# Ledger of designs, part 7: designed miniproteins, single chains, continued (5)

Each design is a single chain, and the fold is of that chain. pLDDT is the mean over its residues in the fold that is shown.

## One batch from the design tools (miniprotein)

Design m16209
Fold by ESMFold2-Fast:
Structure m16209 (fold): chain A 80 residues (1-80)
Amino acid sequence: APSLDELLERMLALSRELVAKTGDPELQALHDRLEQAVAEGNVEEAVLIAGRIASLYQDDPLAREIAAVTDEVVRRVQAA
């Protein structure tokens, strides 16, 4: 199973792909906040931001993958 760090890196990678695909400046701003939250080790903030990113593009497969990875991060933290 992936580590918490691997899951957070996957969240960032998927979010980065969604920004590149959409060109949405609001999504870029949320991605920048997500990068900062992950860098600070603020997993709770990262989960909240990733959830918002996923909700903005709910019909996009990348956004659905972000939601799935976010759920896995929550499960990993709660299991510890």
Scores: mean pLDDT 86

Design m16210
Fold by ESMFold2-Fast:
Structure m16210 (fold): chain A 78 residues (1-78)
Amino acid sequence: REAERERRFAEIERLEREAREAINRHDYDTAIALYERAKELVREMAERGLISEEEARRRIAELDGNIEFARLLKASQA
């Protein structure tokens, strides 16, 4: 379980890094898609009992904030 938990957190971190790189390229649609994928992994981890429901809600709220930020940046450049 610990190894699976660490592997999934590493994947989430990779997706978040790639999303930040997409924002730097002004590719906001890609950034939003990557953050949405990270949210799916967080939900899956909670469903599998790898993290608590409370930790999942906190992480999803942080990702939702990043998604809204990317949407605002996209709107500001339209």
Scores: mean pLDDT 86

Design m16211
Fold by ESMFold2-Fast:
Structure m16211 (fold): chain A 92 residues (1-92)
Amino acid sequence: DEFYELQEELDRLAENGEITAEERQALVAELSERYGQTSRQIQGRMSVARLLRLLREGRLTPEQRAEAQAAAPAVRAEDPAVAELAAEIERL
């Protein structure tokens, strides 16, 4: 279910060359041990747009949602285009 959907997403990221096979395995291990409690490494590896999609779909834990929302100002400072997308998603 939710865990397997995230594994499939990580598989696609590895197949598309967005992450390495070693990174995929490490992220799967982190997800299996504690989904949603330490999103910093996942956030650094995954695209911000994908993290925001998970937030919009309610697939993040409350802790991950709070971290994503807190990160929005930093994202705005680094990439205005992504900040616009983040603002749009937050209005949903």
Scores: mean pLDDT 57

Design m16212
Fold by ESMFold2-Fast:
Structure m16212 (fold): chain A 79 residues (1-79)
Amino acid sequence: SEIEEKVRELKRELIRRYAEILEAYRTDRARAAALLAKTDQWAAEQISELAKLSKEAAQKFKEFYRRLRRVLDEEIAAL
């Protein structure tokens, strides 16, 4: 479905953004933190928009976001 394709697209974009943020933390922590804050804001907006179309899709993306965010925090802490 279009909604399932949208969720897959958002998951790919989140993974891409997190890879860039993690790389940025190696060289410019202030810039990396700003990118992370922007990504968190973007994710919250996408969850809100998905909830208007499908509560199930919003929950699936929200759970994915929470899980990936935890992994990112652990990887940043290991740097």
Scores: mean pLDDT 89

Design m16213
Fold by ESMFold2-Fast:
Structure m16213 (fold): chain A 77 residues (1-77)
Amino acid sequence: MLEEIKRKAKERAQKELGLEEKTIEEYLKKVEPELKKVYEETNVSKETLEDLLVNLVKALYRQDRIARGETIEPEPL
């Protein structure tokens, strides 16, 4: 179940960000312990967990771009 959510989130993030699968998998690995806890302890929908994963991957990618000195658009508040 968790692996299916991770796979769908990976495919969605890859499509939205245009990043390589390897890069997306590295970001997912960083958030996996927290995601596993949420999955085991909360009665949240699969769709909500998938959205959370995609948003976390996007946030990590944005931070990596900033760290590399890339110009990025400011996030709306």
Scores: mean pLDDT 74

Design m16214
Fold by ESMFold2-Fast:
Structure m16214 (fold): chain A 70 residues (1-70)
Amino acid sequence: DLDAEAQTVLANYLDLRQRADQAKDPARVAELLARIDELMEQIKKETNNQKRYQLVQEALELLLEVEELL
């Protein structure tokens, strides 16, 4: 369910953004969070489900990278 996955991206993004100040590399975390923010904007505007799925998967991969830096 793409809507459920998009909601998971939003929830995880907000949680990780709150914890970003605790990061060992704040500059790298800020860069990754900015990329995720761009992807979330693209997901909101995307009308093609296949492309939206790809954007969600990319955002989830970046969220995992942010978690590894916390």
Scores: mean pLDDT 81

Design m16215
Fold by ESMFold2-Fast:
Structure m16215 (fold): chain A 80 residues (1-80)
Amino acid sequence: MEKFKEAGLKIAEGLVDYVRERASPEVAEEVRKIFEKYKDDPIKALEAIREVMRKAGDQELADLAEAAVNHVKELKKEYE
């Protein structure tokens, strides 16, 4: 359980850092707030970040977030 949560949060942190470097300040701030809100649920954090990217029209970042969601969901199965 703990290892899955740690791995999932590190993946979410990496995505937040990537968005912060390349997205607009407004989008980066929204993504940061989502990460803070869902620190205990990396899957929900990543799903919410994906939705923000889709609404912003950044399909590349939305696809990256979707891949991260799928990866973390598979990690959860492996750690259970």
Scores: mean pLDDT 79

Design m16216
Fold by ESMFold2-Fast:
Structure m16216 (fold): chain A 78 residues (1-78)
Amino acid sequence: VDSLVQTVADTLLRLGVPRELVQRILGRASRRAAERHPEITPESLADSIKEEVLRAAKAGEISEETAKTVIDTLDRFL
């Protein structure tokens, strides 16, 4: 779980996303995963990260290319 979160954080930072925004996106994803399941699994966390990353791209907070890169990274990690 920690390695998945760290990999996503490192990917977002490498693509130029501000640290504060990375923390906000991952915080929202972790909260959403916890709300859906009493126990957070790597799969449920990855799904929540994908949803929050897509939401951030739709809102203009990150680029669509950045969102795609994160999703592709998660698909390789799982």
Scores: mean pLDDT 78

Design m16217
Fold by ESMFold2-Fast:
Structure m16217 (fold): chain A 93 residues (1-93)
Amino acid sequence: MTTLDVIRSHSPIYHGKPLKVSHSTEFLIGPVPPEYDGIVEAMKKITGGESNGKGVGVEFVHSMLLLQLQGKNVTEEISEKLKKDKSFKVTPL
């Protein structure tokens, strides 16, 4: 089971577009403060085409934001899976 599969199974809002994830990209989990809007928009542009470095899906970010807005805490399970998968780095907000 991959980190992406965990996120998909615990997101009531993620329905089915395949996400491109970079092998060594930092990404955001939880509600993103307004100062990070530029990063979210940049990730949207990178995900919409062939990525030269960062391939984090906007659907992934939106699903995490929506889960946090619904008061659902998936951070602990994701953190435990990410500790076992060295491919991912996460910066909590």
Scores: mean pLDDT 41

Design m16218
Fold by ESMFold2-Fast:
Structure m16218 (fold): chain A 61 residues (1-61)
Amino acid sequence: SELERARRIVRETDERLRRGEPLSADQLLEVYRAHAILGDYTRATSYAIQAIGLEFDEELK
């Protein structure tokens, strides 16, 4: 059930992104976890970085 739920989250997120819908930090964290569960660590890392960027909307200098 965890794997099936993870695949569903990934597919739904991909559809939203194709429509140009913005994702919240919480949604990015959910899809990050889904990719990690599926073993897709490259995609998981990408979503984690995006979530951090939204959560930290500050200059990092």
Scores: mean pLDDT 77

Design m16219
Fold by ESMFold2-Fast:
Structure m16219 (fold): chain A 94 residues (1-94)
Amino acid sequence: HMTMEELVEEVEKKADEVYRSENGEVITFFLKKQNMLIVVDKKKNKIIVIDVENNELYEIDVEKEKTIITNMKTGEKKEVSTDEAYEKILKKIS
């Protein structure tokens, strides 16, 4: 069972660029090798992942334990648990 903070630590270790908002509430990670952008909003408890290589958009609601994965080529959407989404993200960045 991975927390949002644990996911953020793992992503930060792999990120080529990290941008923090002035108040630290929004963190943006760019992973150049994977061609991925990860935006963490700590105030809203939401994470957005844009995976250009696989044409996937992840919209993670941490509080509701719900993630929507959109196929950006087809527009097809599927719902997975936030835990499943975290496992998928970690696999992508390994």
Scores: mean pLDDT 88

Design m16220
Fold by ESMFold2-Fast:
Structure m16220 (fold): chain A 113 residues (1-113)
Amino acid sequence: KIEEIKNILDELVKKIVELFKKAGAPDSMIKEIEDILNKMREQFIKGLEKLKDNPEEAKKLVEDFADQLKSFVENLYERLKKLYPENKETIDKAYEEALSLVDEARKKILEIV
């Protein structure tokens, strides 16, 4: 279970990072994104490991984590729009795709926990 969830989250982080690179995020912002997403992932996995015997609380943790990821992605979207208003179409697409990736990962993880 935990190994499968770790794999889902590893792919999610990689795909979100790739989307924002394509949207024109500078290297400094990409490093910040990677660091924050990896910290969020580590805290989430630790939380899930503590809830092995509490599936209802584990499901709540998954929903809370997805909401936190969406808030983070929304923050990145607003930052990129301010830095590169000329790239609005590409940034809008990256934002929509990132939200879809979070929802897909949430759905897959909920099937496991």
Scores: mean pLDDT 87

Design m16221
Fold by ESMFold2-Fast:
Structure m16221 (fold): chain A 75 residues (1-75)
Amino acid sequence: MGKRVLVVEPDEEIAEKIKEALESEGHEVVGEASSIEELRELLKEKKPDLVVAAVSAEDWEEVKKIAEEYNVPLL
């Protein structure tokens, strides 16, 4: 079952690999965020089912708080 996924990754090469992996499993990547500000805008606009983040430990805690504010699960 495909989910609408938002990817958070500042490295474009890593973000593309994550997108390809998710799409190969039948998920739709609705947005890619390279910053916390972009993540907030995409969460409001796209209303994803899931957020996938592959960021530093410090940035991951901030992403987690934002995902919780928008009631979206985080991986």
Scores: mean pLDDT 81

Design m16222
Fold by ESMFold2-Fast:
Structure m16222 (fold): chain A 65 residues (1-65)
Amino acid sequence: MKLKVELKVDPDMTEEEKELAKFYAEQIQKLVDNGRIDEAKQAAEDFKERLKKLNIKAEITLTPE
């Protein structure tokens, strides 16, 4: 089953925070599109932790299509 990267952003986020979250989501989607599913899952977890450390109110999830 193909996976889709879902990005949820808070409207109160800065433009820089939104761009960073979008960049992370695009990197994960690229891994998914290339069949690198284990790497995509690892990247999603790593980027979630980075966003939390920066106190950025964005969530990146992998959902089945």
Scores: mean pLDDT 78

Design m16223
Fold by ESMFold2-Fast:
Structure m16223 (fold): chain A 64 residues (1-64)
Amino acid sequence: MREVTVTVEGKGADLAKSAKKVKDQLSKEIGDKKGTAAAIAAAEAARKNGGSATVTVDVDKLAG
């Protein structure tokens, strides 16, 4: 099993920019569908936590 740790931070447009960068990186490593799902989850967590979240993704368990 492989794990990837990603950090998303910022507010509003900056948060969206950070999430897009994370999505692009994860799409290269684990595939576009799984990378998109992980980036969305990280952005949601960052929004709830006041603009910063670190998410560890188990590549083999992430539903696409």
Scores: mean pLDDT 68

Design m16224
Fold by ESMFold2-Fast:
Structure m16224 (fold): chain A 62 residues (1-62)
Amino acid sequence: SHMARLEQLRRRIAELEREIVRVDRELERTRTPEDRERLKELVRELMRLQEELTGQPPAEVV
């Protein structure tokens, strides 16, 4: 259903937000390029899911 799809998207967004916090804390300890790239990838995925949730790219709601 439409509501189930929205709940799934919100759940994935919440999971990504928690993972971003976790990786950011790890990056403070490790200070590796790998963890920095991982953080960037998670942020890009978050933006993609936000786009799916709103139905528009962020740039179009400037």
Scores: mean pLDDT 76

Design m16225
Fold by ESMFold2-Fast:
Structure m16225 (fold): chain A 85 residues (1-85)
Amino acid sequence: GSKKLQELRLKMYREVVEAMERGASVDEVIGLVRKGEDELLKLAKENNDEGSYRLTRIEGHDLIEGIRLDPDGALEYLRQMIEHL
């Protein structure tokens, strides 16, 4: 993906981690994921990158499910992603 897509994804992950660490509600955390996903989808669409658009939708859905079903596991996953991006 482009550097801008990577930067937007990292920004979303950081905002989600910060919210979870301060004890934000599940609904607030999901709202942050959806906001970040919207920014990523807009950039993918502007770049005519259908593959990145589809992948972003799948990854966003999986992250939201992770937050709902296993918030501790989702938090650990996001922390690892931030360290590697």
Scores: mean pLDDT 85

Design m16226
Fold by ESMFold2-Fast:
Structure m16226 (fold): chain A 97 residues (1-97)
Amino acid sequence: DKREKLLEALKQGLRSLAEAILRNRDSPKTEAGQEVRKLAKEAGLSPEAQAIVEAAYMIHEDEELTKEIIKWLAENQESKSEDELIEEVARFLLENL
C-alpha cells in the first residue's frame, strides 16, 4: 500500500529531524519557524514534543495544521510514548500532503 509506505517514510523523517533539532536546538531561520517554536513552548510542550512540531513544520509548512498538531501533542504528551506521538503527527501530515 502506497499510503503505508508514505506513513513509514513520514515517521522516519519526523524522528530523524526531531532528533537533529533536539541535538542542535538552533533558532529557526524564518519568522514563521520562530512563531512555531514560540507556540509550542507556550502550549507547554516538552522539548521532545517541541522538536516533533518543528520537524513537522519543516516537512509541511502549514500554520493551521501545525496549531492542530500542537494542541493534540499538549493533550497527549504525558499519556503516550514518543513513538505514538510521532505516529499520530505523521498521520496528520499524511492526511494533508
Scores: mean pLDDT 82

Design m16227
Fold by ESMFold2-Fast:
Structure m16227 (fold): chain A 81 residues (1-81)
Amino acid sequence: MILKTYVRGKEEEIEVEEDTTVRELAEKILAKHADELSVTVDEVLAYLEERFGLKADDKVTQELAEKVGTAISVLEGLRRE
C-alpha cells in the first residue's frame, strides 16, 4: 500500500504494509531524510499524541500519514527558527 504525505512542502510516497504502525511510518520517513531532518522519532510521536491523541502503535491510514508529515514539518521548522 502506498501512502502520501507532505514533508516541508514536498510530496512523499511511502510504501507500507497493511499492519504498519504510526511509529514505523515515522521511522521510515525520518530514515529516508536522515541527512536533511534533525527531529527524532520520539519527538514526532510525542507531538502526535499531544496534538491528535495518536498512539505509536496505532495502525497507519492515509489521514494519519498526513498528520505524521505535518508533525515532522512543524517540528523541523521550529528547530530552524
Scores: mean pLDDT 81

Design m16228
Fold by ESMFold2-Fast:
Structure m16228 (fold): chain A 106 residues (1-106)
Amino acid sequence: DLPNLSAFHKAAIDLDKEPDDKAKIQALHEAMQNLVENGSLTEKMIIAGASLTPLEEVEKAGAVYSYYFVLEAAAKLFPSSKAIKERLEEFKKRYPEVVEKIESLL
């Protein structure tokens, strides 16, 4: 599923560069939905990615906006996942300015 993975990765990078662009948010949402629908992105993969990547490394990589959006979307897609909800709450406490910016565009 290289085309869908490439589209998702590109959309994430594009959002991190222009976090106030609603079109970038929409593109990332569509790319993520395609991966979930074809089984290429699962709850276990999201939890593993979140657990293996400390928030400090996400910040250093300049990926805080795409990371927040993916976690927020994942919490809605997997509402019974305590691990996703706990990571989202930790992120919201550490980066409230990122949360405010993305929420203002939704």
Scores: mean pLDDT 76

Design m16229
Fold by ESMFold2-Fast:
Structure m16229 (fold): chain A 68 residues (1-68)
Amino acid sequence: MSITEEQIEEALKTLRSTLSEEATQRFLAWMLSQSSPEDREKILAVLKKTLSPEQVAAVEALLQELLA
């Protein structure tokens, strides 16, 4: 199942208002680990557009730990 950019942006807004930055990054990394490789690339592209490079790097690091 494909996730739209709009759904990702809306989810990010909700998570960032509700959870700490660290909890948001951890949740995003987990969600990416459960996604297909194709959906992971799409989600990461939206995150790179929406989040700071530092936040994206943190999510990618957590994702690599979950996949390794």
Scores: mean pLDDT 76

Design m16230
Fold by ESMFold2-Fast:
Structure m16230 (fold): chain A 85 residues (1-85)
Amino acid sequence: SMEELLQKMLEIQEKRLEEEGIELSERQKRALELLIEIHQLISQGKLKLDEEAQEAEQRVIRRLAERKDVEEEDIEILEKALKKA
C-alpha cells in the first residue's frame, strides 16, 4: 500500500542519516513528524489524503530521499490535511 511504501521510505531516510551522521534541518524534522502522524491516522482509518495532500506528500518524500530541504508550502499543505482528521 502507499502507507507501507511511505513508512519504508521514511525508515530508509532515517537509516541513511544515522549512518552518515547528517543532522536533519528543522523543516525536515517537522516533515517527518507530520508524515508519521498522518500515516498513523491513515492506518487507524481516521484520515484520507486528498490529491493536493498526496502530491505534497510525494514531493516531501522525494526531497527527503534526495537529502534536500523541504519546501514550507508542502509542510503547510500536510498540516492542513492533518487538521481535517
Scores: mean pLDDT 77

Design m16231
Fold by ESMFold2-Fast:
Structure m16231 (fold): chain A 91 residues (1-91)
Amino acid sequence: MELIESLSPGERELLERAVEYLRSQGFSETTIRIFELLFASPRILSNREIGEILGLSQSTVSRHIARLRKALGDKDRRRISLLNVLKALGL
């Protein structure tokens, strides 16, 4: 993804670690791609914008985000915070 290429080396390493964690928990590649986009985004993305970027319906995006937020303990449905990612990784 274009946005991932704009991340610092430290942010990219953290993203790679988070992606490995999500794969170990049995998340689909679609969920992981949505996570990568949310992590790399400098702003809050709507389900519509995520769907347009990834070629998915808004309902599909919403379902994957709901599952991801529940797994990470994140109560904000619109953005995954770095702090919540660190908590999920036990850091």
Scores: mean pLDDT 68

Design m16232
Fold by ESMFold2-Fast:
Structure m16232 (fold): chain A 67 residues (1-67)
Amino acid sequence: SSLDETAQISELLANAIRNRDTDKKKYEENVKKLAELLGISQEEAREHVEKLRQAIETGRQTAREEG
């Protein structure tokens, strides 16, 4: 189902963000799988991961400054 695909994409995104700082090889593997599932290029998949990572960091900063 589309919900199952969304769950897989969410897991791959979370794993890519985690591996970005700890394991670059696994990061590239996660990016490749994301690109295949989304039907986009690996470059576009990296952009999506980076945009989400930046949004999470910005959200954390905003929460700390407003809390």
Scores: mean pLDDT 77

Design m16233
Fold by ESMFold2-Fast:
Structure m16233 (fold): chain A 84 residues (1-84)
Amino acid sequence: MVPVLDLSTDYPAADLTVTRAEVRETDDYLTLELEVRTSDGRWLRVRARLYRDGSVEHRVERSPGSPISVEVRLEEPEPPLPLP
């Protein structure tokens, strides 16, 4: 399986600044960290973890009143095949 991180926001890309993008590997999981700031001082922080057993956990933190949203999903490396 391949981790996929999809971020959606009501802000145009030109108003977003990525202040942190980091990938770390631990003994138990891979961590993806993303921090984004808007031009008006709002912020969004996303952490996603892919565990060695294939499970995924994500955590989203954002400034109050922010319209920013985020979705994290796990995709298989190959397209799914219909079972016989």
Scores: mean pLDDT 62

Design m16234
Fold by ESMFold2-Fast:
Structure m16234 (fold): chain A 80 residues (1-80)
Amino acid sequence: DEEIKKKKEELDEGGKKALEIMKEKEKEGLRLGMQAGVEVMRETLRKVRGEEVEKLLEESSKGVEELSEAVKKVSEKRES
């Protein structure tokens, strides 16, 4: 139980930080795009979101696998 809790907290904290960075970059991209116009805003958003989304997905995928493995190990221990 404690192992799952620790893993979940690490995943949640890492995910929150990555999401905050993505939102801040998207916000900055929107600000820059609005200054240049709607088309630039759209291109800027796609560029910013693309890089951050890819990184977030990679980190999230690893975190989910680690959490899933921890849950399975704890379940096996509890059955034993």
Scores: mean pLDDT 62

Design m16235
Fold by ESMFold2-Fast:
Structure m16235 (fold): chain A 62 residues (1-62)
Amino acid sequence: SAPRLKPLTPEQQQALQQALKTAKATLDATPVDGLEGSIIASQAGLQTYQQQMQRIQQQRQL
């Protein structure tokens, strides 16, 4: 993991933006509002972020 004193890499920023989009779309599509909806959205976002990070790592292998 990167030190907190340094900004995210552009690839990590892209992965985070995709995760946030997925979380928002999940929250908007979920009939449950409030804390439970936020937890479900957060889990969907985290899963998307992890998938994007795996893709980035694989693409870095020459």
Scores: mean pLDDT 71

Design m16236
Fold by ESMFold2-Fast:
Structure m16236 (fold): chain A 76 residues (1-76)
Amino acid sequence: MRTVTLMSAPPEIAEALGLDPDTAIALDEDGRPVGVLPGATEADLGRRVPEEDIVPLSEEQRALVTRLLADLRTPP
């Protein structure tokens, strides 16, 4: 758990968290949201970054993002 993987925040998740579209969501090794990186660029997406660079999410925010991400994993 020394590094986290960044993913683009889907519009629904960004809106639910009150975040700018330029914010990336930080996922742990199990794909669970643990924090956000404000001002992330496209080059940061899919990369592993140190936990120190991440703004932690509250327990409530983590639960919300987890539910929204689960919905997005349903293929058409």
Scores: mean pLDDT 73

Design m16237
Fold by ESMFold2-Fast:
Order: C-alpha cells, then structure tokens, then sequence
Structure m16237 (fold): chain A 80 residues (1-80)
C-alpha cells in the first residue's frame, strides 16, 4: 500500500491492490501521519497511518457492502 498526504491542503491519496482512494489526511506534531480515503466507486474506505520520518505505514481497507476488512503494510509520504 502507498499513501501520500499533502501537509498544506490536507488532501490524501492512497493506493491499495490497484484501487485508488482519495480523501483527507494530516500530520501530527510528533511525526505521525494518517489518512482516511474512499474509493471512486464508494465501495471501499481505507484508513492509513504511519511515521513521517521512516515512511513506514499501514493501511486498513474496509468493504462497505460486506463489512470485510483487510490490512496491508506499505509506505506513507508527506508532501508540501
């Protein structure tokens, strides 16, 4: 999984298993980053979290129709 958070606008883009998610994210004062984003279809939501200094991240994908959840390790990048 790959997440990109714009620290100026709060816009976030997350890519998991070939699905692109767009939403909102932020960066905390302690160097944490997080995002919540929705697929273009509205079928899935993703929660991404990670560390800005290491770029290590995790994503949790939720299917809104079935309630099934999937977790993926990945990267998180903060842009300005």
Amino acid sequence: ATATVDAVTGAATVEVKGITFKGKGGVSADGGAGAIAESESGEYVVFASGDVATGEGKARLINLKTGETESADGTITVVR
Scores: mean pLDDT 81

Design m16238
Fold by ESMFold2-Fast:
Formats: sequence, structure tokens, C-alpha cells
Structure m16238 (fold): chain A 96 residues (1-96)
Amino acid sequence: PKVDWVAVGSGVVTDPNGNKTEVNVSASNITSTDVGTKITLTLEPVDNPGDRRTAEVTITSSEQVGDSIKITASGKVVGTDDTVDATVYVRPVVVN
């Protein structure tokens, strides 16, 4: 079955000077929630949603919370030295 894994959550982008920006985080087409999986996140700053960014992150933790999988992931904003730490909730695979 074609399972569309959708992740939504929040994160913090930290620039090289230590300035922090709160972001809304989304991802689609997640095929694995295992620790060490690399995923691509879309970041939208809460204060400036027009400054949409992309980040490549690695899953650092994964735990089941009710009907969702809570993951944490860390990585870098593409094209920058900014780091990102994100927490997102992913729907589990529906088994028929």
C-alpha cells in the first residue's frame, strides 16, 4: 500500500553566532522513523513564514506516543552553517 507518512512539528534554528529562531516544521514522504535515518524538513520561521528554508537532518530519537511516532532530528539548513533541532510527530504505517 502507498503510505504517505506526514510529519508536523516545531524546531529551533541556531545560527553560527548562537541566535535562535523558532520554526514550524513539516516533512512528507518519510519511509522510515529509525534512528540514523536522513530526512528532509521544510522550515518556516514563526515570525517570517515567507523565509521558507530546507534542512537535511538525521533522526536522533524515535518513540511511539499513542497512534503517532515522536521523532527528534538534528542537522543543518541547506546552503548555510545554521543548525536545526526539530521534534515532529509522524503517523504510523497502517497495517491492513
Scores: mean pLDDT 77

Design m16239
Fold by ESMFold2-Fast:
Structure m16239 (fold): chain A 86 residues (1-86)
Amino acid sequence: MKEKLRRLFLTQVRMIREGRSLDELSEEERKELAEAEKVFQQFAEPLVKRLLNSPDPVAAMRQILDELLDFAEIPEEHRDLIIRAM
C-alpha cells in the first residue's frame, strides 16, 4: 500500500519536472499508474465518506491530502509540486 502510493506521487512529480502530460506517457507508465490508482481506490471509500460527512469539505480534503503525503513519506520539496498540480 504505502510503497504503491509513494510511487504514484513520485511518478507525478517526475512527470511535472519533465514537463510531460498524461498524453505523453508510455504504455508501461500508464499500466503502472493504473495499477497504483486501483490500490488507491481500495481505501478511497472511507476517505470519500469522511469528506461527505465533514462540516467543511475543503478543510477535510486538505487534511486527507496531508495525511496521504505523510503516510507515503513524500519529501517536503515535492509536496508543493503535487499540491499545485492538483
Scores: mean pLDDT 69

Design m16240
Fold by ESMFold2-Fast:
Order: C-alpha cells, then structure tokens, then sequence
Structure m16240 (fold): chain A 71 residues (1-71)
C-alpha cells in the first residue's frame, strides 16, 4: 500500500495533469488511499472528470494514474 506522502504526491500530480482545482486535493487523496488498482481508479476518476465537464479518455487517465502511482 502507498504511504500518506505517496498518496499526496499522486493526488497533486493528477491535479496538475488534468488542470483540476485545489479544492479536489482531499477528494483525490481519499480516492487513491482507498483504491490503487489502476483500472478501477481510472473508472472513478473518469466519472469525476465527466461530472466536472472535463471528460478524458480511458487511456489518458490510465497513463496519468500509472505515472502518479509510481512517484
């Protein structure tokens, strides 16, 4: 499992990668802390991005998550 510091680094990376507001930092940290399977996490994140009016492809989201989780 990821440390709290790794979870924060991953969440901050995703905020920048998808140009998300800082208000989503805690949401992303919580989501990553509870789910580290890239496929499942990509589905959750794609849904959140669509709700924010910023839809992204499955491939783009999965690639960003793989980079974020390797930090």
Amino acid sequence: SLSEEQVKAAAEYLLEAFDLPESLLEYLKETIAHEQNVTALALRLRYALEQLGRPRSDEEVREALERALAL
Scores: mean pLDDT 83

Design m16241
Fold by ESMFold2-Fast:
Structure m16241 (fold): chain A 95 residues (1-95)
Amino acid sequence: MYLERLTEGIIEAIKTSPSKQELIDRIVELTLRVASELVKENEDGPDEDVHAGVEELGRLTHATILLVQGKYDAAREATTPENREQFERIKKELE
Protein backbone atom coordinates (compact mmCIF):
# COMPACT_ATOMS: atom_id res chain seq x y z
CA MET A 1 0.00 0.00 0.00
CA TYR A 2 2.59 2.64 1.08
CA LEU A 3 5.03 1.72 -1.72
CA GLU A 4 2.15 2.27 -4.18
CA ARG A 5 1.25 5.63 -2.54
CA LEU A 6 4.87 6.75 -2.97
CA THR A 7 5.00 5.48 -6.59
CA GLU A 8 1.79 7.35 -7.57
CA GLY A 9 3.10 10.53 -5.90
CA ILE A 10 6.45 10.28 -7.72
CA ILE A 11 4.67 9.78 -11.09
CA GLU A 12 2.55 12.91 -10.45
CA ALA A 13 5.71 14.85 -9.44
CA ILE A 14 7.39 13.78 -12.73
CA LYS A 15 4.40 15.15 -14.73
CA THR A 16 4.24 18.48 -12.83
CA SER A 17 7.86 19.35 -11.82
CA PRO A 18 9.53 21.92 -14.13
CA SER A 19 13.14 20.97 -13.17
CA LYS A 20 15.20 17.95 -12.06
CA GLN A 21 16.05 19.66 -8.74
CA GLU A 22 12.38 20.44 -7.99
CA LEU A 23 11.51 16.82 -8.90
CA ILE A 24 14.20 15.49 -6.49
CA ASP A 25 13.00 17.86 -3.73
CA ARG A 26 9.37 16.69 -4.23
CA ILE A 27 10.42 13.00 -4.22
CA VAL A 28 12.24 13.51 -0.88
CA GLU A 29 9.22 15.38 0.61
CA LEU A 30 6.82 12.66 -0.64
CA THR A 31 9.02 9.90 0.84
CA LEU A 32 9.09 11.59 4.27
CA ARG A 33 5.30 12.14 4.13
CA VAL A 34 4.48 8.53 3.15
CA ALA A 35 6.96 7.17 5.74
CA SER A 36 5.28 9.38 8.40
CA GLU A 37 1.85 8.03 7.34
CA LEU A 38 3.13 4.42 7.59
CA VAL A 39 4.48 5.07 11.13
CA LYS A 40 1.32 6.94 12.31
CA GLU A 41 -1.13 4.38 10.85
CA ASN A 42 0.83 1.57 12.62
CA GLU A 43 1.38 3.39 15.96
CA ASP A 44 1.19 0.29 18.23
CA GLY A 45 4.88 0.61 19.20
CA PRO A 46 8.22 -0.37 17.58
CA ASP A 47 7.54 -3.00 14.90
CA GLU A 48 9.98 -4.73 12.53
CA ASP A 49 7.34 -4.62 9.74
CA VAL A 50 7.03 -0.81 10.09
CA HIS A 51 10.84 -0.50 10.03
CA ALA A 52 11.08 -2.77 6.95
CA GLY A 53 8.36 -0.71 5.21
CA VAL A 54 10.22 2.58 5.86
CA GLU A 55 13.47 1.00 4.57
CA GLU A 56 11.71 -0.19 1.39
CA LEU A 57 10.36 3.35 0.75
CA GLY A 58 13.94 4.64 1.18
CA ARG A 59 15.30 2.05 -1.28
CA LEU A 60 12.76 3.02 -3.99
CA THR A 61 13.55 6.72 -3.38
CA HIS A 62 17.33 6.11 -3.69
CA ALA A 63 16.87 4.19 -6.98
CA THR A 64 14.51 6.91 -8.31
CA ILE A 65 16.94 9.77 -7.50
CA LEU A 66 19.73 7.90 -9.35
CA LEU A 67 17.33 7.47 -12.29
CA VAL A 68 16.47 11.23 -12.33
CA GLN A 69 20.24 11.95 -12.32
CA GLY A 70 20.64 9.77 -15.46
CA LYS A 71 22.54 7.00 -13.63
CA TYR A 72 20.40 4.26 -15.20
CA ASP A 73 22.60 1.21 -14.45
CA ALA A 74 23.21 2.28 -10.81
CA ALA A 75 19.47 3.05 -10.40
CA ARG A 76 18.44 -0.43 -11.61
CA GLU A 77 21.07 -2.11 -9.39
CA ALA A 78 19.66 -0.14 -6.39
CA THR A 79 16.18 -1.71 -6.90
CA THR A 80 14.91 -4.72 -4.93
CA PRO A 81 12.63 -7.51 -6.22
CA GLU A 82 9.87 -5.96 -4.05
CA ASN A 83 10.07 -2.48 -5.66
CA ARG A 84 11.20 -3.29 -9.24
CA GLU A 85 7.67 -3.08 -10.74
CA GLN A 86 7.19 0.39 -9.18
CA PHE A 87 10.69 1.45 -10.37
CA GLU A 88 9.93 0.36 -13.97
CA ARG A 89 6.66 2.38 -13.91
CA ILE A 90 8.60 5.46 -12.71
CA LYS A 91 11.26 4.92 -15.42
CA LYS A 92 8.55 4.76 -18.12
CA GLU A 93 7.13 8.15 -16.98
CA LEU A 94 10.61 9.75 -17.18
CA GLU A 95 11.08 8.52 -20.78
Scores: mean pLDDT 82

Design m16242
Fold by ESMFold2-Fast:
Structure m16242 (fold): chain A 83 residues (1-83)
Amino acid sequence: LYTPNPALKALLESQGYTKSTYSMGEILGGVIDYILEKNLLSPEDGLIADVSDTPLGKLFGVDEIDLLDLEGIRELLLKNATL
């Protein structure tokens, strides 16, 4: 199980995730829940999330998240959570 850093933990808590440790799949689920709640998905293809000027974009240091790039997303999560 992974322990999210304080910024990732705050983002997960905004989605109702209140645990101290999570599986990688649970963390990914919380990130996806955030993207859907904030309506960040591109209306053109639905697979690219514009996270510019959001807490999620600031956390990962990116302006966009390609939901088709699951390995890239996993690497970003691993940089923000400790096993």
Scores: mean pLDDT 78

Design m16243
Fold by ESMFold2-Fast:
Structure m16243 (fold): chain A 74 residues (1-74)
Amino acid sequence: MTYTTPRMEFVATAATTTLDVPLPAGFTSVTVTVYDAAGNQVATRTASGAPGSVLSFTLELPPGTYWLQLTYTG
């Protein structure tokens, strides 16, 4: 199964941001997609793990306002 979140506004205040994403029950993978103010995809990261684990992502983005979207797959 697949679940995609709405785009969520976030502000990068440093050149490197660490994002911890818990995997809900029934999901084994998550894709993090980051969009800029113009709607362009500027980063994408995918990780897999056991359901209920926490997956860590390092995002290297210039400081600014972005939109974050998560896609869970199980």
Scores: mean pLDDT 82

